# Ledger of designs, part 62: designed miniproteins, single chains, continued (2)

Each design is a single chain, and the fold is of that chain. pLDDT is the mean over its residues in the fold that is shown.

## One batch from the design tools (miniprotein)

Design m6132
Fold by ESMFold2-Fast:
Structure m6132 (fold): chain A 87 residues (1-87)
Amino acid sequence: SSMEELEKEILKRFKEEVEKWMEEEKVPQDVKDAILEELEKMINAKTKEERYEASKKFESLLSDEQLEKVRQIEMRVALEALEEQAA
């Protein structure tokens, strides 16, 4: 469906922005690899359960401060994608 395609596109953009943020913050490579693995699992998830499990693992890899920053990235990416669809 068009909504599922939009959600997947948002997740792909979110992954790209999180990767850029991790580079700027000089996140250790092992932590970066673990985070990117879980984001890729979310993008490739075929069920809501698989996506939820990957999302929870992703959240567990981040501090509360990092989670707040990542939440801001997610909101921005989602808003931009929705505005593009409306145009």
Scores: mean pLDDT 83

Design m6133
Fold by ESMFold2-Fast:
Structure m6133 (fold): chain A 61 residues (1-61)
Amino acid sequence: VLTAEQINSLIQGLQSADDMVKLGAALELQQKKPSSAVLEQIMSQLPSQNRDILKAILKKA
């Protein structure tokens, strides 16, 4: 289960200019297996390009 603080940290990581930081945040999100509501909350706060990267990583895992 992700806390609000952890969700905000993941959103910040997913918006990072560093691709390794973005990958790390996406993998942590995948490992935590968040509910669809939490996943939508995170994705709604991301630019479309960052959402596409996240979707690709989640599909791989």
Scores: mean pLDDT 71

Design m6134
Fold by ESMFold2-Fast:
Structure m6134 (fold): chain A 92 residues (1-92)
Amino acid sequence: MSPEELAKALEAALRTLPGVTDARARAISDNKIELELVTPSLEQARAVAERAKELLKEFGDYEGKVLEIRVEPVPGTGQARVRIVAEFKKKK
């Protein structure tokens, strides 16, 4: 699976999480993927961040390690964004 294919699979899976209104994933290197999740509120963003971390730990044949996670409000909307950078390695 290419990093781009993994990013698209992660995007689809993350969109199914409770509290996620939009999800985007982008391969930033051969083994690193940047994820952006939109939630209706800052409270939901914190819960979504924990759900995303659990999903990323084992995704198909891959183990994910969260390198960075940020939760930030979206000005003027009441919404929040969860930004995650994760490193993936294929399981043996």
Scores: mean pLDDT 82

Design m6135
Fold by ESMFold2-Fast:
Structure m6135 (fold): chain A 62 residues (1-62)
Amino acid sequence: VTKEDIVKALLEEGFSIPFAKMIADTVLKKKNPPTKEDIIEALLSAGVSRETAERIAEKVLA
């Protein structure tokens, strides 16, 4: 999983480029490769809903 994979998934859900880059940096700093849980936790901490966070995590890990 790359920073670009995470950014692309977030942009597809309608988030801004600066926000997507922040989340990608946070996720990859914790663990590389990230788990589904690592991605969901980062998004929840940033105020994203659980349902949206789960969809993004599935897209990143596909």
Scores: mean pLDDT 80

Design m6136
Fold by ESMFold2-Fast:
Structure m6136 (fold): chain A 87 residues (1-87)
Amino acid sequence: SAKELAIKFYLMLLKEELKLSEEEIKEVEKELEKMETEEEGEAFAKKHPELIKGIEEAVEKLRKETASLPAEERRKLILERIKKFEE
């Protein structure tokens, strides 16, 4: 699902950019998987402002680094990185 893909993408960014431990990644994954509403998302952001900032900075960095790539190639690169994170 789109939610599952988004969660894997965020976990990959947190592991690569913030160097979170496997235990920290598992805790974040559990909280993100439980999130079903916008209000729950806001509560998560208030509880973990450093994680949200880290994700936003990592996404912005990735966007800037891939700005020269066509949208389809950028999408393919992101999906390949998520696949390697799952392995």
Scores: mean pLDDT 77

Design m6137
Fold by ESMFold2-Fast:
Structure m6137 (fold): chain A 80 residues (1-80)
Amino acid sequence: SEEIEKLKKELEEYLKQKKYLEAAEKLKELGDIYAKDEKNLEKAIFYYQKAISLLKEHNAPQEKIEEFEKKLKEVKEKLE
């Protein structure tokens, strides 16, 4: 997917620049794309968990962490 490749490239650039909040947003956006496909829910969980970990490691605002944790909870609830 062109969108996935673009997001991965933007993620790499933000990580290189040590822009961890922006990098976490790109990880969340990757999770959002995979969350739309029932076959890819495990990938969505992986990207959301990576985003949350990155936010916590860099002392991001609690509101931002909670936003991402809500996304993770929603995708986990789709697993039967």
Scores: mean pLDDT 87

Design m6138
Fold by ESMFold2-Fast:
Structure m6138 (fold): chain A 73 residues (1-73)
Amino acid sequence: SPEAELVRAILAGDMEAARKAAEQLSPETRERVLKALEGQDFEKAKEEYEKAKDSPDPREQRIAQLVYAAARR
């Protein structure tokens, strides 16, 4: 899946593969991940990650984790 490809690329430090995987995500998730990879919206990514810890939606938790992981690159 594009999400699994993105996680693998981020963990491997492969920024090119991470960008390509992010382009296959939904438009909203893609924009957030791409901005995070470029070092944009780090504060927002961190806040969403902390908020997602208390979210009842596992999908929201996973997306927030991906965005925050990308932001830390």
Scores: mean pLDDT 72

Design m6139
Fold by ESMFold2-Fast:
Structure m6139 (fold): chain A 72 residues (1-72)
Amino acid sequence: MEEELKKRGLEVADRAIEALKNIDPEAGEQARIDVKASSDVVNRLRSVAAIARQYPEAKPLADEAEKLAEEM
């Protein structure tokens, strides 16, 4: 169960970074750097959510990342 949540968290973070790169390549690159600087999955999800919520198109991904971080 913990391994599944961590795997899902990493997938959500990666998916959000890819989506941000398609919306704004600079924002996607900043999200990638912030995520890689984070040592744990919860902090990675929070970093992605903080950037993604600034873009209306990425708000659903920000909401998903925040909910998953709260569940972990």
Scores: mean pLDDT 77

Design m6140
Fold by ESMFold2-Fast:
Structure m6140 (fold): chain A 68 residues (1-68)
Amino acid sequence: MVFSEEELAREMGELAAAVLASALRSAGASPEEILAEAERRAERYEKTNGPEMAEALRETARELAARL
């Protein structure tokens, strides 16, 4: 199985968003609070891991928050 660096970064961003959203949702956080924390994490990842991981985290968090 061959994953590009961009594909791996995207998968990691999606996983990070899923874990974050699940934890915050279990704690009773609102969709707005989940999105705010996800954006903060995405900005950090954009600086350290690049834009692909950050964007995947943002997109996945928006989808998960909308399903609350």
Scores: mean pLDDT 79

Design m6141
Fold by ESMFold2-Fast:
Structure m6141 (fold): chain A 92 residues (1-92)
Amino acid sequence: MEAIKESIDAEEEYENAKELIEKARELVDTDPSLAASLLAAAGIYASLVKLAGDDESYKELVEEMREVEEAMRHAPRDEKLGEGLKKASKAL
């Protein structure tokens, strides 16, 4: 039971989810349907991160996914809003 605490898999899954979230964010204005599909895939990787025991990393991924979902709700088919959201993404 002590060998199950390998956080390495969670880190790879976290990176995969983050890449999908970023791609979805870029596609919000251009292809919102594909962006939604990428978010669904990111959700699977985020769930794997949670199963590996990294609840905080999972929470960060869920918050990032929620920001992209909100962007999709507020995005008219207008690049101006997509660029604004990309610049306003809360990552100092």
Scores: mean pLDDT 70

Design m6142
Fold by ESMFold2-Fast:
Structure m6142 (fold): chain A 64 residues (1-64)
Amino acid sequence: SFAEELRAFIEKNKEKIEQYLKEVIDELQRVLSETTFTPKEIQRVMAALEEALRRVQAVLDELL
């Protein structure tokens, strides 16, 4: 199943997945800084993304 394949992929590539997620967050921050968003708005979005990432990590830890 897709879930079994995804679990196996995560187990083998956990460090690469973590690095990829960091790169995505950094890119999102860069894109947001190029918009009309204020620094305070960017901080709120980044805080929400960090919280979402923490929740995703908890789910991944449950699946492993």
Scores: mean pLDDT 73

Design m6143
Fold by ESMFold2-Fast:
Structure m6143 (fold): chain A 113 residues (1-113)
Amino acid sequence: SAAALARAEEIGREAGRALARDARLSPEVAEAAEELGGAFGREQARRGVDLSSLSEEERRVLVLHWILRTAGVAAEVVEEDGVLAVVIDPSVDPAARLGLDDLVLRAAERLKA
């Protein structure tokens, strides 16, 4: 429903903002991370995933993973000692060597195309 998509978008935007604060992204990159979070939220809702059932930390990890994958980095989510973590395959695309700021901007550009 439209209401479910709007709720998921807001939860995703909040996760993107939390990621930007934690990573201390610049203001313009932080705004891009928030918008990417919103897009992530809408996509998860369309797939029937309820983001509100997850913790704030789990949402942040999943948003980071989705942004990295959208930027072309082969990132995986793993559970280590009951905590979700993002692991990057060291043999992947040269983009894996970019800083998070650059990866967020790359993901935003790819999402527009």
Scores: mean pLDDT 82

Design m6144
Fold by ESMFold2-Fast:
Structure m6144 (fold): chain A 72 residues (1-72)
Amino acid sequence: MKPSPLEAAEYALALRLGKGMSAEEVIEELAKRMGVSKEEAEKIFKEALGKLMEEYGTLSEEELRARLEAWV
């Protein structure tokens, strides 16, 4: 199944903030996790960050943590 851009961004942030991975490493893991090419993962990552930041304003800290935990 193709992930939504928001779901992809949540997973990318979990890797970046939780494991301290570089943007390049995050894109590689996102491609692996989502089953897409590295180029597609990079597009998803960049596009989804803006949407996630907008959505973050409507999510509680508890809801965001639950979503990030589901990606691990």
Scores: mean pLDDT 65

Design m6145
Fold by ESMFold2-Fast:
Structure m6145 (fold): chain A 135 residues (1-135)
Amino acid sequence: MVEELLEAYKRASAGRSDVLPDEEARKIIEEVLKRREEIKVLEAGGGGLGTLYGLLAGYLKVPLIAYINSVRDVGGIIGAKSFDPNVPIYLVVPKDNPERELIEKLLEEFGLKNVKLYEEEELEKAKKEALETLK
């Protein structure tokens, strides 16, 4: 299982310069899987780390809260949806982010369902809604 998730992460991260080393990715996977019974929501930023947490959220079938500053940060979202298209995703994007409209368009073009957009100031609301989704 750990090696299967590591291989999935390496495929999802192909061509990225910020891919985690195998040893670090494996450690994160093992720690998350060990704590899976206590994990109700996963939180992730962008980049290679965000992609890994997105895949783990999809695998565990728990909601993902993703902090997105650029269209390049959506890798974690794609990762989560590649394991389970029904995984709820709560995107926190700053209101004045110049790429916000591009991110919204990208999500529509990929047909991504169960994605909600929040402003940075609405983070606590996103967290509450994510926890309520598990009931």
Scores: mean pLDDT 76

Design m6146
Fold by ESMFold2-Fast:
Structure m6146 (fold): chain A 77 residues (1-77)
Amino acid sequence: PEPEPTTVETVLGVDAPPEEQQETIDKVIEEARKIPGVVDARPDGPSRVLVTIEAPDGEAAVATLREVLKLPGARPE
């Protein structure tokens, strides 16, 4: 009955050849933004993406986080 909105920030490392690094970061950001519950995704340096998740509860936050961690080209840090 009382929604406890949960905010989670996660940092994703991006592993790609130097010539594809920026393209891979851009793709990770674009795909992250398509996930319900992701409110922000931005570059955090040359090899990382910072993703901010907002959810109505912890269960929804965990579900969104799992989808973020499955993004191709990204790894948890």
Scores: mean pLDDT 76

Design m6147
Fold by ESMFold2-Fast:
Structure m6147 (fold): chain A 98 residues (1-98)
Amino acid sequence: MEEVYTLILRVLAKSEKEGLSDEEQFELMAKAVGKSVEEVLKNKKTDPVSALIVYTMELNKLIQELQEKIKKGELNDKEKEEMLKKINELFEKISELL
Protein backbone atom coordinates (compact mmCIF):
# COMPACT_ATOMS: atom_id res chain seq x y z
CA MET A 1 0.00 0.00 0.00
CA GLU A 2 2.94 2.36 -0.70
CA GLU A 3 0.92 4.13 -3.44
CA VAL A 4 -2.02 4.76 -1.03
CA TYR A 5 0.39 6.03 1.66
CA THR A 6 2.07 8.40 -0.85
CA LEU A 7 -1.38 9.59 -2.01
CA ILE A 8 -2.44 10.31 1.61
CA LEU A 9 0.77 12.32 2.19
CA ARG A 10 0.15 14.36 -1.00
CA VAL A 11 -3.45 15.08 0.08
CA LEU A 12 -2.23 16.18 3.55
CA ALA A 13 0.41 18.51 2.02
CA LYS A 14 -2.19 20.02 -0.36
CA SER A 15 -4.81 20.49 2.41
CA GLU A 16 -2.23 22.25 4.65
CA LYS A 17 -1.25 24.59 1.76
CA GLU A 18 -4.91 25.35 0.84
CA GLY A 19 -6.13 25.70 4.47
CA LEU A 20 -8.76 22.94 4.17
CA SER A 21 -10.86 22.04 7.23
CA ASP A 22 -10.47 18.62 8.91
CA GLU A 23 -13.81 17.56 7.35
CA GLU A 24 -12.79 18.65 3.81
CA GLN A 25 -9.37 16.98 4.26
CA PHE A 26 -11.05 13.70 5.31
CA GLU A 27 -13.45 13.80 2.31
CA LEU A 28 -10.53 14.45 -0.08
CA MET A 29 -8.56 11.52 1.40
CA ALA A 30 -11.63 9.23 1.21
CA LYS A 31 -12.18 10.11 -2.49
CA ALA A 32 -8.48 9.61 -3.33
CA VAL A 33 -8.33 6.23 -1.51
CA GLY A 34 -11.65 5.17 -3.10
CA LYS A 35 -10.30 5.84 -6.62
CA SER A 36 -7.11 3.85 -5.89
CA VAL A 37 -9.18 0.92 -4.54
CA GLU A 38 -11.47 0.97 -7.63
CA GLU A 39 -8.42 1.00 -9.97
CA VAL A 40 -6.80 -1.95 -8.11
CA LEU A 41 -10.05 -3.98 -8.15
CA LYS A 42 -10.58 -3.21 -11.87
CA ASN A 43 -7.17 -4.85 -12.57
CA LYS A 44 -7.57 -7.81 -10.13
CA LYS A 45 -7.04 -10.41 -12.92
CA THR A 46 -3.59 -8.96 -13.80
CA ASP A 47 -2.66 -7.89 -10.22
CA PRO A 48 -4.37 -10.31 -7.77
CA VAL A 49 -1.81 -9.51 -5.01
CA SER A 50 -2.85 -5.81 -4.84
CA ALA A 51 -6.53 -6.86 -4.86
CA LEU A 52 -5.81 -9.36 -2.05
CA ILE A 53 -4.17 -6.59 0.02
CA VAL A 54 -7.21 -4.31 -0.52
CA TYR A 55 -9.72 -7.03 0.50
CA THR A 56 -7.56 -8.01 3.52
CA MET A 57 -7.43 -4.36 4.70
CA GLU A 58 -11.24 -4.02 4.37
CA LEU A 59 -11.71 -7.32 6.26
CA ASN A 60 -9.37 -6.17 9.06
CA LYS A 61 -11.25 -2.83 9.29
CA LEU A 62 -14.64 -4.62 9.57
CA ILE A 63 -13.30 -7.00 12.26
CA GLN A 64 -11.92 -4.02 14.25
CA GLU A 65 -15.26 -2.14 13.94
CA LEU A 66 -17.16 -5.27 15.05
CA GLN A 67 -14.84 -5.73 18.07
CA GLU A 68 -15.19 -2.04 19.10
CA LYS A 69 -19.01 -2.17 18.86
CA ILE A 70 -19.10 -5.38 20.95
CA LYS A 71 -16.80 -3.76 23.57
CA LYS A 72 -19.02 -0.64 23.77
CA GLY A 73 -22.27 -2.70 23.89
CA GLU A 74 -23.59 -0.75 20.85
CA LEU A 75 -24.03 -3.81 18.58
CA ASN A 76 -27.62 -4.99 17.99
CA ASP A 77 -28.47 -8.38 16.37
CA LYS A 78 -29.28 -6.79 12.97
CA GLU A 79 -25.96 -4.88 12.81
CA LYS A 80 -24.10 -8.06 13.90
CA GLU A 81 -25.74 -10.09 11.08
CA GLU A 82 -24.99 -7.34 8.50
CA MET A 83 -21.33 -7.07 9.58
CA LEU A 84 -20.86 -10.87 9.57
CA LYS A 85 -22.40 -10.99 6.06
CA LYS A 86 -19.90 -8.34 4.84
CA ILE A 87 -17.01 -10.25 6.49
CA ASN A 88 -18.13 -13.50 4.77
CA GLU A 89 -18.44 -11.71 1.37
CA LEU A 90 -14.88 -10.32 1.71
CA PHE A 91 -13.58 -13.77 2.78
CA GLU A 92 -15.14 -15.29 -0.39
CA LYS A 93 -13.46 -12.58 -2.54
CA ILE A 94 -10.09 -13.26 -0.84
CA SER A 95 -10.54 -17.04 -1.40
CA GLU A 96 -11.22 -16.45 -5.14
CA LEU A 97 -7.82 -14.69 -5.47
CA LEU A 98 -5.86 -17.54 -3.79
Scores: mean pLDDT 64

Design m6148
Fold by ESMFold2-Fast:
Structure m6148 (fold): chain A 71 residues (1-71)
Amino acid sequence: MPVTLLVTTVDGDSGVDRASEVARKSPGTVRVERVSSDEVLVTFADRDSANLGGDALGKDPAVGRIEPAPA
């Protein structure tokens, strides 16, 4: 099942650009969508892809918080 994460960045536009780049390089990323000045929704094809992508995003200093997107 697809998994969507809400990624909050620490540096506005530059943080969103960086987080979006990391997300797009992750295997199984379906969609990356900016939803505010410091938030990006990342949709992964499955849970394994979301775990891999979430781990990569969580290691990036531009990412302040990762949480499940509201259903």
Scores: mean pLDDT 81

Design m6149
Fold by ESMFold2-Fast:
Structure m6149 (fold): chain A 81 residues (1-81)
Amino acid sequence: MEEELARLVEELFRAPEEEWPALLARIEGLVTDEAAAEALRSYLMIFAKERPEKARRVLERLAGSPNPLLRAVALELLAQF
């Protein structure tokens, strides 16, 4: 779980925006509980330090997710950046 989620977040920050819908759908499927949401938050914080503008764009897309856990993470992080 954690390794797959970390890999997807890393791939998301390397990939062009055209690939983001497929990667986000996979992340949505993996984040099914609060523990997975906390892991996602930690990975996004790491990448936001390295690529703040790209992280902001990713968070904006996650804020529109049908997954309420992903929306909560995205909105919390957007409020801090």
Scores: mean pLDDT 80

Design m6150
Fold by ESMFold2-Fast:
Structure m6150 (fold): chain A 71 residues (1-71)
Amino acid sequence: TVTTLKEALKHSSEEVRLAAVEALGKIAVETGDEEIIEVLKKAVENDSSADVRAAALEALGEIRRHKQEQQ
């Protein structure tokens, strides 16, 4: 669920947070959910791991690309 994935972003494990970012990104590409997009933006700004921040930025890029393709 989206709630479980958002909670996973607070996990102590970098691997768990990375997986949560990837899953949330895929859901946001399909749904355009603004709440998920906002959560990903906060991950870019606030996560302690450079890898997690990079993954969140990549997910936001995919969401923007998909929105442009849909016009």
Scores: mean pLDDT 80

Design m6151
Fold by ESMFold2-Fast:
Structure m6151 (fold): chain A 93 residues (1-93)
Amino acid sequence: SALEKLREKGEKLVKEGLEKILKAGALAGTGKVSDEELKKMLLEGFRILGYGLGLLDKSISLDRLPPELQEAYRAGVARGRAEREALLAELAA
């Protein structure tokens, strides 16, 4: 069903976002990547995580993160929720 595909997409994106965030954390302080690349990985990771959680109608509180990471996460959640809401409206028609 369309709802099952939405759930699978959301779960996959949550996993991808978390893996990217964890990889950035593991690389931090190692000197193997630049600070600019670490920041890109974190921004992408939180955006993807938010998107997946938004599709699943879930959210987490991200207190004390830099504003840029919070904005990336919120943008992802908003996108996911909008996509979910559009699908639910289509199925209700």
Scores: mean pLDDT 87

Design m6152
Fold by ESMFold2-Fast:
Structure m6152 (fold): chain A 83 residues (1-83)
Amino acid sequence: SEAARQAQMRADAAAFLAAQAQNIATWKAKHPNASKEEQEIFERVAAAQTEIANLILAEPGDTAGIEKLAAEKERELLEWLEK
């Protein structure tokens, strides 16, 4: 059902957010000599994924909005990398 699909999307997004904080901490611990640029790339990707997951938690049925946000965040990252 649509309700079951949305419930699963919320559960997956919540699990992702819970795991992401630990994954960020683990990455920083394993890469103490990472360049400023490498750290900024990692942090920008993590921030974009957090925004997408939060939208899924708030509006799991808004497929168009979720896809639009994901596309916007990918474009922003690519534009930032080209500077």
Scores: mean pLDDT 85

Design m6153
Fold by ESMFold2-Fast:
Structure m6153 (fold): chain A 88 residues (1-88)
Amino acid sequence: SEELEKLLEELRELLEKEGYSEEEIEKIVARVRSSAKDAAEVADEFLEKGNVELARVALKIALALGLSREELSPLNQLLYDSLEEEAG
């Protein structure tokens, strides 16, 4: 979808800004594209590292791939709730 490709481009730009190599960026992008659950796992990893912006984009990708709030970790549920408050 157009929304998914836009989110993937946003993810790439943020990873480049954070100093990730092209090889590392491609590996992360492949992970988030592989499944909604893998995208959510990437979001959890970024959130635990304190990188909220990367976590937000990865979570949006997981949701765009069809994951529901109830399938999210407790940390990702808090991030989801923050995104819903910003959207409302």
Scores: mean pLDDT 84

Design m6154
Fold by ESMFold2-Fast:
Structure m6154 (fold): chain A 80 residues (1-80)
Amino acid sequence: RRLSFEEITEVAIAAVLPLVKAGDLELAVEVFESLARHYKLSKEQQLEMLDRIVAAAREAGVPEEVIEEFRKMLLEWIEK
């Protein structure tokens, strides 16, 4: 069975959100990168997946400073 982009995003949230909540941002970025490479996500899909993880982190009560640092780290990787 091939996963849809929505299903891949759900997997990414499940894998990355606990790391963001723990403040383990370097590992969170590495997991995101691995998923993006494995599923061969486009830049647009990577940005959408990042936005969905950020939304989930806000709902989970992660501090905005942690969310912004995570977003900056990933945007630097995506834009390189």
Scores: mean pLDDT 85

Design m6155
Fold by ESMFold2-Fast:
Structure m6155 (fold): chain A 61 residues (1-61)
Amino acid sequence: SPEHEARVAHFERVAASMSEDDLQRVLDFLRTKAKTASPEERELYERMIEVVEKRLAELRS
């Protein structure tokens, strides 16, 4: 949805400025949320998880 796209884009900008510790905490939070979310919200959380995992990989490279 347009709202999900906007939220992911905003989250990407915020994640770019996060420390590794903050990214790990956010990742754990999103994984917990995804487990109990509706299918629509789960898709959003999975996209946000991908953003965090990509950023963590960049910091660890």
Scores: mean pLDDT 85

Design m6156
Fold by ESMFold2-Fast:
Structure m6156 (fold): chain A 87 residues (1-87)
Amino acid sequence: MEERRKELEEEVERALADIYRGLGNYFAQQGKYQEAADSWLKAAELYEKLGRFDDAAIAYENASKYYEQAGDPRAEEVRKKAEELKK
């Protein structure tokens, strides 16, 4: 039962990460850089939790880029996180 619950939790987290990635792209297309960055950051955190470090690094890079465009000071911290995951 616990094993089945873990599988469901991972499936939900994968779907949620993909949704946030899609929202990040959508908001970027709308010129809503703050919302784009926040969405990419949520996707990155979920990909990292799932051990998908390549996807997480890409998502952190996009979050950093859009935070920079929005003038958000989190851009530098998020960029550092992306570099740490690239190895």
Scores: mean pLDDT 84

Design m6157
Fold by ESMFold2-Fast:
Structure m6157 (fold): chain A 76 residues (1-76)
Amino acid sequence: MNLESALQFIEDNKDDAAAVASLLVLIYKEGDEESFLKALEHAAEIMPEHREEILAILREQLDEEMYKKAEEILTK
């Protein structure tokens, strides 16, 4: 998935934390760390009420280093 499509998906699903977190996990599994972090920052900005739910879902799927980066973005 390209970054532009990922950002649009987040905007289209801004009230669905599970759908957005699932997309973020897919980007992460593709090994595109830069696109993952940019998509996560966008989700954090437009979904401020869902940050904790997204982080909880990501915790089950991410390695410790990437989870730490995600936690920093979602708790700013």
Scores: mean pLDDT 84

Design m6158
Fold by ESMFold2-Fast:
Structure m6158 (fold): chain A 94 residues (1-94)
Amino acid sequence: MSGVVTVAISQGKEKKVVAVVGPGESAESTVELEGGVYALEIYLDGELVKSVFFEAKGGKYTVKASLDPEKQVARVTVSSEETTVELEVPLDLS
């Protein structure tokens, strides 16, 4: 099965891809955000499957993403000292 999960953080017209994971893979990256409201967007094979807004306080955020092909879920965490956003997104990999 091919299924690629792309994780992006967007604000207004700016979109930054912060992780790309295939089945059974995990990725970790660090992104620097200014204070403000961002969208955390999860894509499966280029299609938007989940979007959540979160408020950043400014500084470094760690993004962790993994795709579990047996449970068909993507797990995404965006965390800093002040903020943690955790998502578990059910996927159709069939």
Scores: mean pLDDT 82

Design m6159
Fold by ESMFold2-Fast:
Structure m6159 (fold): chain A 59 residues (1-59)
Amino acid sequence: SMHEQAERSIEKAEEMLAAGDAAAGAAGAYETIKLVKQGGGSEEQLKRAEELLKEALAA
């Protein structure tokens, strides 16, 4: 359940970044990081969200 929620959050952040909304992508990635750390999640999901945040902030 929490892993599925984190996956959906990552996907939405990726979609926002792909659409050219770097600010929304960064915000989504950051919220995903908070969710994974507070709700458990996987280390792989955390790394993916951190990479997505880096990409969004570099845009």
Scores: mean pLDDT 79

Design m6160
Fold by ESMFold2-Fast:
Order: structure tokens, then C-alpha cells, then sequence
Structure m6160 (fold): chain A 62 residues (1-62)
């Protein structure tokens, strides 16, 4: 059904967000004082937030 497809897409976007957040945390943990690691971690966090936004929109949440 459309509802099942929407749920699957939302779950995929949430999983992508979790993976990107984990990558950001790993970078910051391994390179706490590296500006390049901080910038890349920031990019991963922005991408994760975008995936969460897409999931929330699919589920009609803010």
C-alpha cells in the first residue's frame, strides 16, 4: 500500500541520518582538534538533518 511505501521510505531516511550522525561522531572522536574533521562532521550533520526532515515530511511531522 501507499502507507507501507511511505513508512519504508521514512525508515530508510532515518537510517541514513543515523549512519551520517555516527560518521560525524567518529570523526570528532578520532580528530577532536582537526578543523578539517570538524568541517566534514558538520557536513555529515547537515546531511543527516536533511534526511530527518525528509522522513518527517513523509510522516507529516514537523
Amino acid sequence: SLSDQRLAMAQQNLETARQLEALAQELLAKHPDDIRAKLLAGLYQISAASSRFVADRILERA
Scores: mean pLDDT 86

Design m6161
Fold by ESMFold2-Fast:
Structure m6161 (fold): chain A 81 residues (1-81)
Amino acid sequence: MLEETLKELEEVGKTDPTVKKILEKTKELIEKEKDEITQLLITAAAAHAAAEETKDEEKKKRLEELAKKLEEKVKKLEEEK
């Protein structure tokens, strides 16, 4: 999930400089955070931001779907102690 989202951000970032910056910032924030839930939320937020920036509707839908999957994983982890 997280790796798939980062890979999609890298793919979109090859043609979109703004998405590339989003990915770089996301990697920096993930390196600082040791909390899995926070890492997943940071990655989901990056996917939403990239989806908003991209003009490609198919890539936008894919990024939004990946973000939703990350958010669902966060909900499952939050329900566990």
Scores: mean pLDDT 80

Design m6162
Fold by ESMFold2-Fast:
Parts: sequence; C-alpha cells; structure tokens
Structure m6162 (fold): chain A 105 residues (1-105)
Amino acid sequence: MLTPEERAIGLIEVALLVSKDEELAKKAIELVKNRDIEGLRELFFNSDDASMVSALASAIYLLENPDISPEELLSYFNKVVDQLEKLGPAKSNKEMADKLKSLFK
C-alpha cells in the first residue's frame, strides 16, 4: 500500500496534467514530503487553479487521516462534489477554485 505522502503526491501529479502550474506542484510536493499541513493550507487558499486546489484539499485530508481507506476517500470526494453542486455551476477556473475554498472555511 502507498503511504499517505505517496498518495498525496500522486494526486498533485495528476492535477498538474490539467493545471500546467509546475512551480505550484513542486511547492506542494515539497510541503507534502515535510508533512507541512499549514503550508499546504496556505497554498490552497492562495491558489486560483481549480485542479490544484482540489488536489491540495485531498492531500491535506490524506495527511490528516493517514489510515483512511480508498473507499473512505471516495466517500469524502462524493461529499465535496455534492456540496459543490449545491453552490451551482462555475463560469471559470478561478470561480471553481473559489467555490472549493469556501467549503473549507
């Protein structure tokens, strides 16, 4: 089984395929390796890229819940998706990132 850090890094690497923000991904991966949850939260609230914001939220959740099963992680994602749907459609990447950030305030 992958470690929580390895799983979090994998999510960031997948998000990078969509976001293309290599510097943001590099910073996020370094924070994950150092288990710097507060640094990841700061990066999360300061990012306008929806894919990277989503990956950062998931990385934080994995590091805070290291024993979480894949099924429990999917349940968490489904709850986040349900809450996003209740906020209505986003017209831009930034608007989607802002909606995601609002769910964690």
Scores: mean pLDDT 79

Design m6163
Fold by ESMFold2-Fast:
Structure m6163 (fold): chain A 97 residues (1-97)
Amino acid sequence: MISGTVSGGGTYKAGEKITLSVTVNSSDDKEYTVSVSIRPVGTTDWTLLGQGRVKPGETFTVTFTAPKEPGTYEVSAYAFDENGNVTLLDSTTITVT
């Protein structure tokens, strides 16, 4: 079973650099595609922040600039296997002041 965690959520100022870390764990040794995306809460306006290939036990990092508009944002990390199966690893919240 694949699982993971997202760290780096919290409160940031508009224009501040944010680094998020996604840790992937699995009972197998397969490589996964990890995608990290952000949206304003209450919308379907997803923006891709980063994507990469990750092995179990590795950490994927993405760095981006905090949105200019103050508000609450949801960040979700998904893993895709070689067969196209999708697993939600974790979600976190970013508050921009």
Scores: mean pLDDT 83

Design m6164
Fold by ESMFold2-Fast:
Structure m6164 (fold): chain A 80 residues (1-80)
Amino acid sequence: SVVDEVEAVVREVLAESDDPDVILQRTAQRVYEILSKVLSKEKVQAIVQRMARAIREGLEEGASDEEIVARVRAIVEEGL
């Protein structure tokens, strides 16, 4: 599913980088491409913005990669 694809991307990006700006940029780009297969541009932009906020907040809190991934998964599932 696209939800599983998004989860895999977020997990991969978090594992590859510890730089918040790099994480946010790579995640936004790759997730936008995945969600654009099933949703309109406007809906994708809304989900990506909500996702970016959750990632930023999770990184600031020192949340685990798994917790950040779970938050993003929930946002994508709610947006579908």
Scores: mean pLDDT 86

Design m6165
Fold by ESMFold2-Fast:
Structure m6165 (fold): chain A 85 residues (1-85)
Amino acid sequence: SALREEAIEKLRKAKKILAESDSPEARRQVMDLLVESIRKARDAGDTKLGSLLMETSSRVQQAKTREEAVEALERGIKEIEELLA
């Protein structure tokens, strides 16, 4: 699915943003990418992708460290990759 592949690329971009900076601005950019991906999944009716992205967003928001937020994004990428199999 092109939408699921796009979601993976957005999560990879979010991970790169956090790897380069853990500023409030960087975290806002990460959340913007997640919100956009959730919206696109919802609009397309991809309920499985939407659920995984919402869970990933929750884990990123609950992350106390940059490392925990990166791990949450990596987990999200792997879970979406499994939907492509």
Scores: mean pLDDT 87

Design m6166
Fold by ESMFold2-Fast:
Structure m6166 (fold): chain A 54 residues (1-54)
Amino acid sequence: DKKKQDEMNQLSLKSMNYYNEALRLMGLGGSQEDVQKKLDLAYEYGKKYMELRK
């Protein structure tokens, strides 16, 4: 299923990108709320990836 594999790859990349954005914000002294929002987005995309993998 080529479309499913592409969607999974996109979800994985989005999850990793939001996680990396959270790390960058922490390094720059960003607000805890902004960091948490990025972590929440990383978690949501990661969760969608895991559910789609089933």
Scores: mean pLDDT 83

